# Designed miniproteins, single chains, continued (2): the designs that were tried, part 16

Each design is a single chain, and the fold is of that chain. pLDDT is the mean over its residues in the fold that is shown.

## One batch from the design tools (miniprotein)

Design m4560
Fold by ESMFold2-Fast:
Structure m4560 (fold): chain A 60 residues (1-60)
Amino acid sequence: PLAKVTKDYTGKTKDDLTVKKGDIVEILEVVDGEWVKAKNLKTGEEGLVPKSVLELLEVL
């Protein structure tokens, strides 16, 4: 599923994904209640992102 980034997030570890408000990401896996593994469609990078900074999209 696709999601829009609603708030900037800077990765704190090498496994984290850095995203900016307005970026579109593809959710690859739900890791737990707080984190998802996503791919940033702008950069092609994959990593962990807080669910709290993402809004699900029906269509991109």
Scores: mean pLDDT 78

Design m4561
Fold by ESMFold2-Fast:
Structure m4561 (fold): chain A 59 residues (1-59)
Amino acid sequence: MELTPEERERALRLAKELAQDLIDGKITFEQAVARLVEEFGLTEQQARDLLVKGIEEVS
C-alpha cells in the first residue's frame, strides 16, 4: 500500500507532531497509532512503524 508523495509528507508531519505529544506525555502510543489510522487509512502496523520513525526524527 503506497501513499502518494503528498500523503507521505502529510503523514510524516502528523507522525512527528504525535511523536512530540507522546514524548511530552500528552497522548499514549495507542492513541497516536489510532490517529494515524483514522487520518490516512493506514493499517495498525503501518501506523506503528510510521510513529516510530516520527519519534526517531524528533529525538
Scores: mean pLDDT 81

Design m4562
Fold by ESMFold2-Fast:
Structure m4562 (fold): chain A 76 residues (1-76)
Amino acid sequence: SAAEEKAKELVEKGKRYLKEGQKAFQAGNYEKAIEYYTKAIEHFEKALSIQPDNEEAKTNLQLAKEGLAKAKEKLA
């Protein structure tokens, strides 16, 4: 369905932002990591609003939230 394709696209975009956030964090670019993790979270939450039982979106959302928390801690 169109909703299934939209959720899949949101998960794929979220995963790209998650990887960019992880890369920025490893490079010590914590401000960029925060930006990318925040974008990842938004995409996964939107995907879950369409498919509440999407396990891939749930797992990656948790990773993005953890990454965001760690990046914020580095700038504290």
Scores: mean pLDDT 92

Design m4563
Fold by ESMFold2-Fast:
Structure m4563 (fold): chain A 58 residues (1-58)
Amino acid sequence: MILSDEEIEEILEKLDLSEEQKEKVREFLKTGDSSLLESLSVEQADKLTLLVQEIKSK
């Protein structure tokens, strides 16, 4: 999935993540590598999915 840097930063600002988790999510949104999400809880992963869908619907 190709998201702009602006869209990625908007998603990260809305997530209550550590700086390390934000870097992994940023990389995931650019590459689609789901292994980068291993540090996220189910709740954090669900929130990320909802935010991605919100951005894609615009």
Scores: mean pLDDT 76

Design m4564
Fold by ESMFold2-Fast:
Order: sequence, then structure tokens, then C-alpha cells
Structure m4564 (fold): chain A 82 residues (1-82)
Amino acid sequence: MEEEVLEALKKALENIKKHYEAARASTDPEEQRKHVEEAERIAKLAQSLAESSGNPEAKKLADEVQKIAEETRADVEARLAA
């Protein structure tokens, strides 16, 4: 149960990193936006899961996921503004 939450958050971290890499590799604004939206959705679910678990380690993983989602959005917004 606790191990299942941590495993789910580790998978969320792997998934969000893949979306970050895909967003950076893409030159298509629609594809970039899709990856940003998916990253933000993953981060929101990770935060909810960590909050419901009450586990400090889960909170740290969710915070890392959130940071990558914010970095993905900032990178795409900067590239689209140029």
C-alpha cells in the first residue's frame, strides 16, 4: 500500500520526464502543447496522491514531478514566444 504509492509516484516521475523530452524534441506547437497539458495532468494527480498518503517521501516525489511540469511549460512558452 505505501510501496504502491511510492511506485506510482516513481512511474509518474519517469512519465513526466518522457513528456519533457518529447516537448523539447518537438518543433510542432500543437505537439508541444499536448505534452505540456499531459505533464500538468500527471503533476496534479501526483500531488493529490502524495497529499492523500501523508508520506513525506511521497510528497518529495510529487514536488519533483510538479517542478518538471513547470519546467516543461516554461520551456515550451519561451520557445513559442520566440
Scores: mean pLDDT 83

Design m4565
Fold by ESMFold2-Fast:
Structure m4565 (fold): chain A 80 residues (1-80)
Amino acid sequence: SIEELLKKIEEELLETIENKDDEEIIKAFKEAVKKMLEEGIPEDKISEVVQKVLEKIKDEELRQKIIEAILEVIAKLKPK
């Protein structure tokens, strides 16, 4: 189900921010957003999951890099 997929992605991203470096964290967010877009998940639901995980990141520079990376992924995959 979509709910199970979103929960799994949220849990994987939370584990990644605790155990991986900044480069791997940025990569994980890019891959998660790409996966959610390819599965046809609405942008509002993608934003909900991303914002929940971003709230756990206190490093403002890292948060900005993640946001920029996500916007690039959305721009490349958005058909219009």
Scores: mean pLDDT 82

Design m4566
Fold by ESMFold2-Fast:
Structure m4566 (fold): chain A 69 residues (1-69)
Amino acid sequence: GLEEARKLIEEAVELARQGKLEEAQRLVEEATKLHPGAPYIILEAAIKSAREGDTDAFNALASVLQKQA
């Protein structure tokens, strides 16, 4: 459900901070398959990452959103 999607997105942010961008993108893509509302959570997380200066997390999240457009 939506909560499961949120947990995957949170894990993806942690992986991106570790430099594991490909794994992070994979988890974000999995989250979008769990719930149609997942893109909203991804966008929220991307904005937060940008505000915190976390460019790796922002890039991983933004690339998945761009592929879904």
Scores: mean pLDDT 75

Design m4568
Fold by ESMFold2-Fast:
Structure m4568 (fold): chain A 59 residues (1-59)
Amino acid sequence: LTGQEFLILTQLASGKTNKEIGDILFISVRTVENHLKSIFAKLDLQNRTEAVAYVLQHR
């Protein structure tokens, strides 16, 4: 993952909405959505719940 993708993923795991992540990172919600699609594809994650579980696992 890129640094921005990792930051988006960790904010997601903290319970933030896509709009809140966009506001924190000074990017549009659409850009957040595009990054999440890329992150999910790279990590073979199917949904938001799996993404949260990925961040919260022992690594």
Scores: mean pLDDT 80

Design m4569
Fold by ESMFold2-Fast:
Structure m4569 (fold): chain A 73 residues (1-73)
Amino acid sequence: MEKELEAEELLSLGRMYIALGKKAAEQGDIESAKESYEKAIELFKKAIELGEGELKKEAEKELKEAEELLKKL
């Protein structure tokens, strides 16, 4: 339960950083966008390590999306 809750928190925090990164990229702040996406990637990787089942699969999907966003910068 504790690890699962931590994984949920990490996933949520990663999603917040993705939103921040997208906003920064829209404003032309590539440096801030890169930092936000890299932070999200780190958080999603931790969520994958701590999560299981559906939560882990969701974190893996969002990790791939975050990596693609970073690659487009």
Scores: mean pLDDT 84

Design m4570
Fold by ESMFold2-Fast:
Structure m4570 (fold): chain A 65 residues (1-65)
Amino acid sequence: LSPLEQRILDLLRELGGEPLSASEIAKRLGVSQSAVSRALRSLEEKGYVERIGSRYRLGAAARVL
């Protein structure tokens, strides 16, 4: 995982499964929304996050970590 991908996973774990939008994640981490969107796409392809409408939460692969 990239450093940004790891930070996104850590944030989503901290929130206990609450879904966040890319904009909300970007604001909380202090990074650009475009960088977060690219990282979320990569994490979704790997099964670490799942998309719920316009929001993302931990996927099955990440929930056991």
Scores: mean pLDDT 81

Design m4571
Fold by ESMFold2-Fast:
Structure m4571 (fold): chain A 69 residues (1-69)
Amino acid sequence: GSMEEELEREIERIAREVAELAKEGRNKEAHQLMEEAMERLRKKYNLSDEEAEEVGERIERLAVRYILE
């Protein structure tokens, strides 16, 4: 797959992991996982600050949706 498809899969995986930790009341771990994941994505995909903000917002929106499931 393309780098774009790989990034989309990583976004979905991270969002689900964050949601699962939050559902378990492990909010500190969810926050830490999000921070570490964003650092990895920024480096792996050479994201600009604007692109990283957009990706972070997408992960947050997906995680909230998964929490509400």
Scores: mean pLDDT 87

Design m4572
Fold by ESMFold2-Fast:
Structure m4572 (fold): chain A 59 residues (1-59)
Amino acid sequence: MEEIEKEIEELEKKIEELEKKLEELKEKGGDPEEILEIEIEIGILKLKLGVLKLVKKKL
């Protein structure tokens, strides 16, 4: 139980940090390839977060 809650919290923090970094890169006119890589990473992390939240809800 605690392990899943910690993973959810860590994923939410990581997603928030990546979204902030993505916003800063877009604002500064960063490399399009780096922007795409971060967007993909955020997408993957959001999918993992959704799965973990579903598992926690069933427990």
Scores: mean pLDDT 81

Design m4573
Fold by ESMFold2-Fast:
Structure m4573 (fold): chain A 94 residues (1-94)
Amino acid sequence: DDAAVLEAERQAIRERASHLSPEEQKEKLREAIRRILLKMQPDLSPEVVEHIEKDLENSSIEELINQLIALKTLALEKGIKEEELEKIFNEVFK
């Protein structure tokens, strides 16, 4: 059940961030998204990164979680190792 798999992924991210305030959760979710994007595309221009960060600033926690899951899936598809993503999550949500 794809819906159950997606909800399990959402719940895992919520659990990682559960020790943080809502403001800290938003900041850490944006940081995780930024780090994964730069790992997928290290040559992204600073202007493009700033535009993405500005768009993410207006996102809710649930929207950021959904974006992070989609980006994680895309990163794995592009050949980024799961252990590299785990390292990012452990650093961001410490």
Scores: mean pLDDT 82

Design m4574
Fold by ESMFold2-Fast:
Structure m4574 (fold): chain A 67 residues (1-67)
Amino acid sequence: MSEEEVRELVKRLAESLRAGDTKKATELIKELVEAGATPDQVRRQLEEQGLSHFAAGAAVLAAELRR
């Protein structure tokens, strides 16, 4: 698991959220969780992308997918 793979998935997630593609965003959150990203990493990365309002929701979804 490379930091580079996580970074690329987060970039795609941010683009999907800006485009309003919630289906694609959900799939990318699943891939991030499978790649070993924590809910806190997902939240922090989205906040850094300027998507702080969505960051909490994405972190909750990532935590649920980790159960």
Scores: mean pLDDT 77

Design m4575
Fold by ESMFold2-Fast:
Structure m4575 (fold): chain A 60 residues (1-60)
Amino acid sequence: SMAEKEKIRELALKLLELGAQIQKNNDPELIQEAEDLIRKSGFDPKELGEAVREILAELE
């Protein structure tokens, strides 16, 4: 549904923000936070990964 796609995109954006911070400081607590967000979301990790890649592609 449209609402589900919006929630997946919102989570993907949060994961991208966390990923940028992880690349800068390699903080294992941020890695754990990202994993917890994915696990607790109930979304398919593949669908989340696809949404992240789509957002990155849209950013030119």
Scores: mean pLDDT 79

Design m4576
Fold by ESMFold2-Fast:
Structure m4576 (fold): chain A 58 residues (1-58)
Amino acid sequence: MKPTPEELRRAKAVYELVKKGYSLEQVAEMLGISKERVERDVKLYEELKKKGIEPPEA
């Protein structure tokens, strides 16, 4: 896998915030990153979840 361990941890946190109802833009503002990076992190975590990685908390 190409993502760093730190990037994977952020992707999980990002995905959990999105699942809780925060928009991609809101999550980007909260973390101080671009909306595009937030969207990429969400997609990364979804792909990991498909491979049997632990799912995000509700």
Scores: mean pLDDT 72

Design m4577
Fold by ESMFold2-Fast:
Structure m4577 (fold): chain A 80 residues (1-80)
Amino acid sequence: SAWEAELRRRAEELKERLVTEAKVPEEEAERRVEALLAGELLRHRGDEEALERARELAEELEAAQDEEAAAEKLLELAAE
């Protein structure tokens, strides 16, 4: 539970950075970060399919980013 709370806090920080630093529209940033967060939570339960979906979403997000550092951080969240 504490781990999930920390993960959600990081997801909120990543969404903020996407909007403020990478200029990603808030709706899109929220949608993508929520998908990556869901994938990470399912990975904790051993759901390999959800992890693969999160990875694909992270790759799509990276291709759309102006701020490479924000995309890299999201890929890190999805992979761990």
Scores: mean pLDDT 63

Design m4578
Fold by ESMFold2-Fast:
Structure m4578 (fold): chain A 73 residues (1-73)
Amino acid sequence: MVLETEAELPGLSAAAGAAVAAGGGGATRIDVQRTSETEAVALGESPEDRVRAEARAVQRGDGARVRTTTEQL
């Protein structure tokens, strides 16, 4: 499943992490990386539920767009 939302710029990394937590069914392993000045990526896994989620936040003007992808393993 893919979901897109908008988030505030100061919360770029927080927005990515929150999206993974929401989409990953309570992911127990969440890693957040600021990949550039305008991008952050969060990866989450719930090994017990066999779910993996990825969220990418990209700066757009004074805000950010977040895309979350959830996969059943």
Scores: mean pLDDT 65

Design m4579
Fold by ESMFold2-Fast:
Structure m4579 (fold): chain A 76 residues (1-76)
Amino acid sequence: DEEIAAARAGVEAAAAELRERYGSEEIARLYREAGELAIEALEAEAAGDLAKAAELRARAEELLARLKELLEEAEA
């Protein structure tokens, strides 16, 4: 799906910007992994697998929580 491919490209571009801004590969990696899980959740929801979509979203939220902690440390 071209739309999903575009969404993945957007996640990669945003991760690259975070890497440049914070100088941290870990921050960029966490953002990319969370974005990939969020896109997979949308794909699962479109396929009617609501349980898988919920699980993937929960995992993305855990990664975003870790990302938030690292961003707070980077701005300290």
Scores: mean pLDDT 81

Design m4580
Fold by ESMFold2-Fast:
Structure m4580 (fold): chain A 92 residues (1-92)
Amino acid sequence: TDELQALADQAKQSVAANGGSLDIEIEGGTIYARLTGLTPSQLTGLALKLIGLELEGAKVKIEIKGDTLSVKISGLSDEQIKDFLKAIAGIG
């Protein structure tokens, strides 16, 4: 939990450094994330990166509407949640 919070804070800081905002909620094995204020190319790049994570067994819903990227993923392990947060933070 503490490690997940630290990674979530790092992801928020990375998005803010790129001129955007990240709202994220982690509830059990479910992530709700909303990214706003990023360019269309940045949102598309992030969406492709998240799709590329191959979160086996997870139910993934990714939507881009205007300047907003909305993500809902359920059925995640703690390791998969960490991979998701690291992907957003741009650290791998």
Scores: mean pLDDT 78

Design m4581
Fold by ESMFold2-Fast:
Formats: structure tokens, C-alpha cells, sequence
Structure m4581 (fold): chain A 58 residues (1-58)
């Protein structure tokens, strides 16, 4: 299921942002928001946003 793969990738990216020094409260909010937006926004857009956050250091 594409949505289940997207949820797994969102959680994985959240863990990577945390490991890169991201604030735990903000990372949790970002992951929760990303998961909620999967009902409206294509997974590739959400994943691109999270990858950008990781690149910028959380």
C-alpha cells in the first residue's frame, strides 16, 4: 500500500531529523502534521518537505 509506505517513510524521516539535532517537540509536531495531511496532499510533496527539513538541520 502506497499510503502505508509513505507513513513509514514519514516516521523514518522524523527519526533522522531527531538524530540530526532536531527539537523533539517540533519533530513530533512535523510528523503528526505530515501524517494528517496524507488525506489531502500527495505523499511526494510531504516527503519533500520533510527531506528539506532534514537537509536544513531539523
Amino acid sequence: DALERAREEIRRLGEEILAAGGDPERVRAMVDDALARLDQVPPEVILAELRRALELGG
Scores: mean pLDDT 80

Design m4582
Fold by ESMFold2-Fast:
Structure m4582 (fold): chain A 85 residues (1-85)
Amino acid sequence: MYKVTVTVTADSPEQAERAARSIEAALRGAGAKEVKTTVDPEKNTATVEGIFDSKEQAENAARAAELAARQVPGVKSVTVEIKEL
């Protein structure tokens, strides 16, 4: 199994939350079994994690999530990590 972690920093908490929802949709669309979201409104940061069966699914999901996050106005940075479980 593989975990994809996407962290975004935005201009406002509302934009960070909007980015998180976009990332959740992208990870679920790519076949994530589980999706967990954490939003830190004080830092304008959101972290979304998804669990995948295969490395190819995780890599495709990571690309889709990064693109989705960057489409949200006010997103300053996007970081993506893939970890084998």
Scores: mean pLDDT 86

Design m4583
Fold by ESMFold2-Fast:
Structure m4583 (fold): chain A 68 residues (1-68)
Amino acid sequence: VTAAEAFAKAGEAMKLVKQGKEARKKGDFEKAKELLEEAIKIAEEGSKSTDPLAKEMAEYAKKRAEKA
């Protein structure tokens, strides 16, 4: 995974985390779970980058998704 791809995946995962949190606030727990699971999957793909900064950003996104 390139650094640019890893940053893009981290950004996409963070968008899904925000959408999952909004779904949870609205009481749609099933939708929230789906969005957060997708965010974790995308963040894991980004964490395979060999660039240390891109890897840290993807790992950060994964932790945010797991905690949400």
Scores: mean pLDDT 72

Design m4584
Fold by ESMFold2-Fast:
Structure m4584 (fold): chain A 70 residues (1-70)
Amino acid sequence: MFEKKKEALVEGAREMGKYISQEEADEIIELARSSEEGLEEALRRMGLLGHRNPKAFPVVSETANRIHDI
């Protein structure tokens, strides 16, 4: 399951002109699933913390969706 999200994450970053390695993608996925602090760090690394655009990074979409939109 996470393997497919990792591939999507790497491809999404590349489409935005940003290169992330497979190792970095693994770290982001592990952070997002490990804890609330890990989720925040994953959002920060993907540049979503300020914009909250889940379409750009599927691996964090599920977690970002639980954040209340105000």
Scores: mean pLDDT 56

Design m4585
Fold by ESMFold2-Fast:
Structure m4585 (fold): chain A 55 residues (1-55)
Amino acid sequence: GAERQQILAAIGAVLRALGDLIQAELDGASPEEIARARERYRQAVADFRALLKQL
């Protein structure tokens, strides 16, 4: 159902944000860019947790 698609999309967002964070660190990005990537990852995890509480 729609819930399954929402969960899969949220998991995908978390995995993409984590990949972006790891890539930024591997590329030696600026501390500011790494901090932004880390915040995006934390936000994606928070959004996923919020979604699970609604189910």
Scores: mean pLDDT 86

Design m4586
Fold by ESMFold2-Fast:
Structure m4586 (fold): chain A 49 residues (1-49)
Amino acid sequence: SVEERGRRVRELLDRLNELRKKPFTPEIQAEIQRLNDELRALAEEDAAE
């Protein structure tokens, strides 16, 4: 649903902002990559509607 997607996007953005405050480690970089990939997928789903 639109509400579920919006809430998920916000949670991903909030987590990205927290990770950006931390030093770059392989683990942090991998999490940032995963969050960016999920945000992109959600944006593509929204655009496809």
Scores: mean pLDDT 78

Design m4587
Fold by ESMFold2-Fast:
Structure m4587 (fold): chain A 71 residues (1-71)
Amino acid sequence: SLREKAEELGKEAERLEKEGRLEEAEKLAREAMSLYLKSQPKESFERFEESAKKNPEKKEAVEEVKKLLAE
């Protein structure tokens, strides 16, 4: 699953960071975060979108998350 892949990449990023390979660790950590967000239940994102309809500040946050998910 996407969540399992995100966890695996996150652990690999931690390993690389401990080895001093910071640039590679950061790259994998960003990929893990992207996959983790894509693995979130549809209901969680739908709730977030619904709350954004009532709060303009959250509308920008929703658009940022959509951009990250599109990566």
Scores: mean pLDDT 71

Design m4588
Fold by ESMFold2-Fast:
Structure m4588 (fold): chain A 105 residues (1-105)
Amino acid sequence: MESLADLFLPKDLSKYDAVTVARQVLALITVIENVGLEVATPEDAAKLREAVLWLDSLRLPDGRYLKKEGSSEILSPEENELVDRAIREGKAFLERLGVDTSGIS
């Protein structure tokens, strides 16, 4: 069986918009919380951490996010809040799973 994270998170994040990845991060967290934290495997935690780190890597010094890897386009205020929420909730969720979140801003 594919890991639970494989159903939500794309294998190549660089092909997707930050908003799409942020929505999938939040969806994965919601599913695991509704089923129980014990269903999350180390592979699920690692893939979630990779997605959160990738979203954080799109952050500009002023706190705004790039729309996509390699893009010069910046997210709208509403989309920026969604990505901030995905990083914040993702980081907190990883900490609840006992995962090291050093390197996530």
Scores: mean pLDDT 83

Design m4589
Fold by ESMFold2-Fast:
Structure m4589 (fold): chain A 60 residues (1-60)
Amino acid sequence: MSVDELVDRAVAATAAGNFDEAERYAIEASRLVNERYGGDVEASEKVVRRHFEDLRKAAE
């Protein structure tokens, strides 16, 4: 699956309220981008996980 496809799936899952699936696609997309461009995979994953944790708490 391409980065663009992963991003599209993450956006669609977020719109559907499926934050667990959205987080999974967003983390995978972030990992592929960071591996390709030499970024910090672990730092980016932490930011994505925090974002979806905050979204889940706001939805409660």
Scores: mean pLDDT 79

Design m4590
Fold by ESMFold2-Fast:
Structure m4590 (fold): chain A 55 residues (1-55)
Amino acid sequence: SATQDAIDAVRARFAEEARRVYEEGKKAGLSPEEIHRRLFEVARRYHAEVDAVRA
């Protein structure tokens, strides 16, 4: 369905963003706690966008 395709696209985009946040955070020498906080914010935006697609 168009809705499922849109959700799959959102999921793929946020998976790539989470990978980038983790990799760049490690390269920058961020603490595990700071990397975790940034990943939590990525996850929050992911859930909000998925909810918007389902609305």
Scores: mean pLDDT 86

Design m4591
Fold by ESMFold2-Fast:
Structure m4591 (fold): chain A 70 residues (1-70)
Amino acid sequence: KPPVFTPEQRKRIDAAVEEARERGLSGLEVERWLKEQGFSNWEIIEVLTRLAFDEINAAIDKIDAERKKK
């Protein structure tokens, strides 16, 4: 269903993920920024998915640690 990205598209996606992490961008800010840079909807989804995975894991770890303290 999602397209197979070319090596050039994968490089752009990887660079976008790293820049978004450095800038602390998420959700709507990442989507707007990537649209302005000319990324396709599928490339934007891939970047958001990678960022969301990191955020979800961090949130779960924080909640789990808080529950274990109580």
Scores: mean pLDDT 73

Design m4592
Fold by ESMFold2-Fast:
Structure m4592 (fold): chain A 75 residues (1-75)
Amino acid sequence: AMVTEEFELEVETADGKVKFKVTVTYPRDAKPGDIADVVIEAENEVSDDALAYAGRKALEKLGIRNARVTLKKKK
């Protein structure tokens, strides 16, 4: 079975604090080498650098070594 978890991540940028919604989908019995799908969506318009930074922080927080990351900007 697949597990989906959501959490929020705040990142300080030159333009202030930006809030991201992070959705992670992974197998219930995931091992450290398993691939997870990660979607990171910004609540505000942000630079690609801010999205990339948020992606790295999300992966660090989750302890996932391998992930397929999708970055989305708010529209």
Scores: mean pLDDT 70

Design m4593
Fold by ESMFold2-Fast:
Structure m4593 (fold): chain A 65 residues (1-65)
Amino acid sequence: PLMSPSEISALLLYAMGSFLLKKGLVDEAIELYERALEIARRGGAPEELIRLLEEKLEEAKRKKE
């Protein structure tokens, strides 16, 4: 009962992005992580979740470089 709808949405996008990243679909994973981070920030998600999403987004971007 502690998760907002925005937090749940961000977590679902994070899970999908992680799956795509594991499959080597880096560009699609980046898009999902960016969307998750946007939703998390707008929804006032916990700083831990925002940090996790930022770390995963940076990791995915480094794989593209």
Scores: mean pLDDT 81

Design m4594
Fold by ESMFold2-Fast:
Structure m4594 (fold): chain A 68 residues (1-68)
Amino acid sequence: HMESLEELKKRAMELVKEAIELAEKHGNQDLIEQAKKLYERAENAETPMDAAVIEIAAATLLSILKSL
């Protein structure tokens, strides 16, 4: 079972949106910019692998934000 590109993109974008919200709440401009760049990459993902990598990156960023 390999998930569709659209399913992976949707999940990646949802995680990045959460990261943007937390970064904005934290007030760290570097983290806000990193999250915004990741959102752009998620929107422009053309392969399931690209989307999956962005999902992992978004989850990692969320983990960092929650640990601050």
Scores: mean pLDDT 81

Design m4595
Fold by ESMFold2-Fast:
Structure m4595 (fold): chain A 87 residues (1-87)
Amino acid sequence: GKVYSDEQLDAQVESSLNIMRAEIVKLMAEKVEDEKKREEALKLAEEAIRLAVEAEEAAEAGDVEKARELNEKARELIKKAEEIVEE
């Protein structure tokens, strides 16, 4: 099996949680009645999923710094999408 450092494991767990959160926000966004807000939230959620997946791949490859930066960006997009869907 592959051996991970604590930092790699933390980054991989964080990316997996971000993927899950972004997918949930995407499902919530589909129920937003305002067409413009729905489209904006969906775009943010889809980009967050993409970044979180890239973060997971970076963490698995041992690039902890890249994984951290991608996870931070994914979190920011998730937060913006959540603000739109939870209004």
Scores: mean pLDDT 85

Design m4596
Fold by ESMFold2-Fast:
Structure m4596 (fold): chain A 55 residues (1-55)
Amino acid sequence: ALEEIGRLAEEAKTLPEEEREKILKETDRALSTQTAQEAVRVARRLLEEAKKKLE
């Protein structure tokens, strides 16, 4: 789970800084309040949404 979060953070580095900061903030919030599995789901969803917006 933590390794998955790390991989998602590395993928987020390919995004504009504003989108990356948003994803990292939401993922960190999810890690603090939810399970690591849910945090991975949140991070993945936000990363994919950001990629689609940048098309």
Scores: mean pLDDT 72

Design m4597
Fold by ESMFold2-Fast:
Structure m4597 (fold): chain A 60 residues (1-60)
Amino acid sequence: IVTKTLTFSDILKAIAVSLQVMGEFPTASVSLDGDTLTVTAPDDPAIIAYLDKLEAEASS
């Protein structure tokens, strides 16, 4: 299991990303608190790569 916490520049972006994660990876669990998104998913290299990309984008 991999857990990533992502903080976005605004709440709407966080909501949009949470919906995209749930759509792409139904096995992922997401928790949204304002502009902060926590994703918990299986240790799949494709999922990990996707979350790492989102983390890099969120830090901008």
Scores: mean pLDDT 77

Design m4598
Fold by ESMFold2-Fast:
Structure m4598 (fold): chain A 67 residues (1-67)
Amino acid sequence: MPISDKEVQISLVRAIRGLARTALERGNLEAAREAIEYLRRIAEESKDEEVRREAEEAVRELERLLE
């Protein structure tokens, strides 16, 4: 059962989102900001619409938690 590049990228987005949430809960704003910047790069650079959408949604959610 081959994993598609798309599935790998979506899993990565979800993992980074989870790490960013954990960082925010621990008060590690630096780690959270780094994770958000990584997600922004995925949203901008990804050619897959679903991957881009997942990353954009993750960024919006995490930015709301920062404020």
Scores: mean pLDDT 81

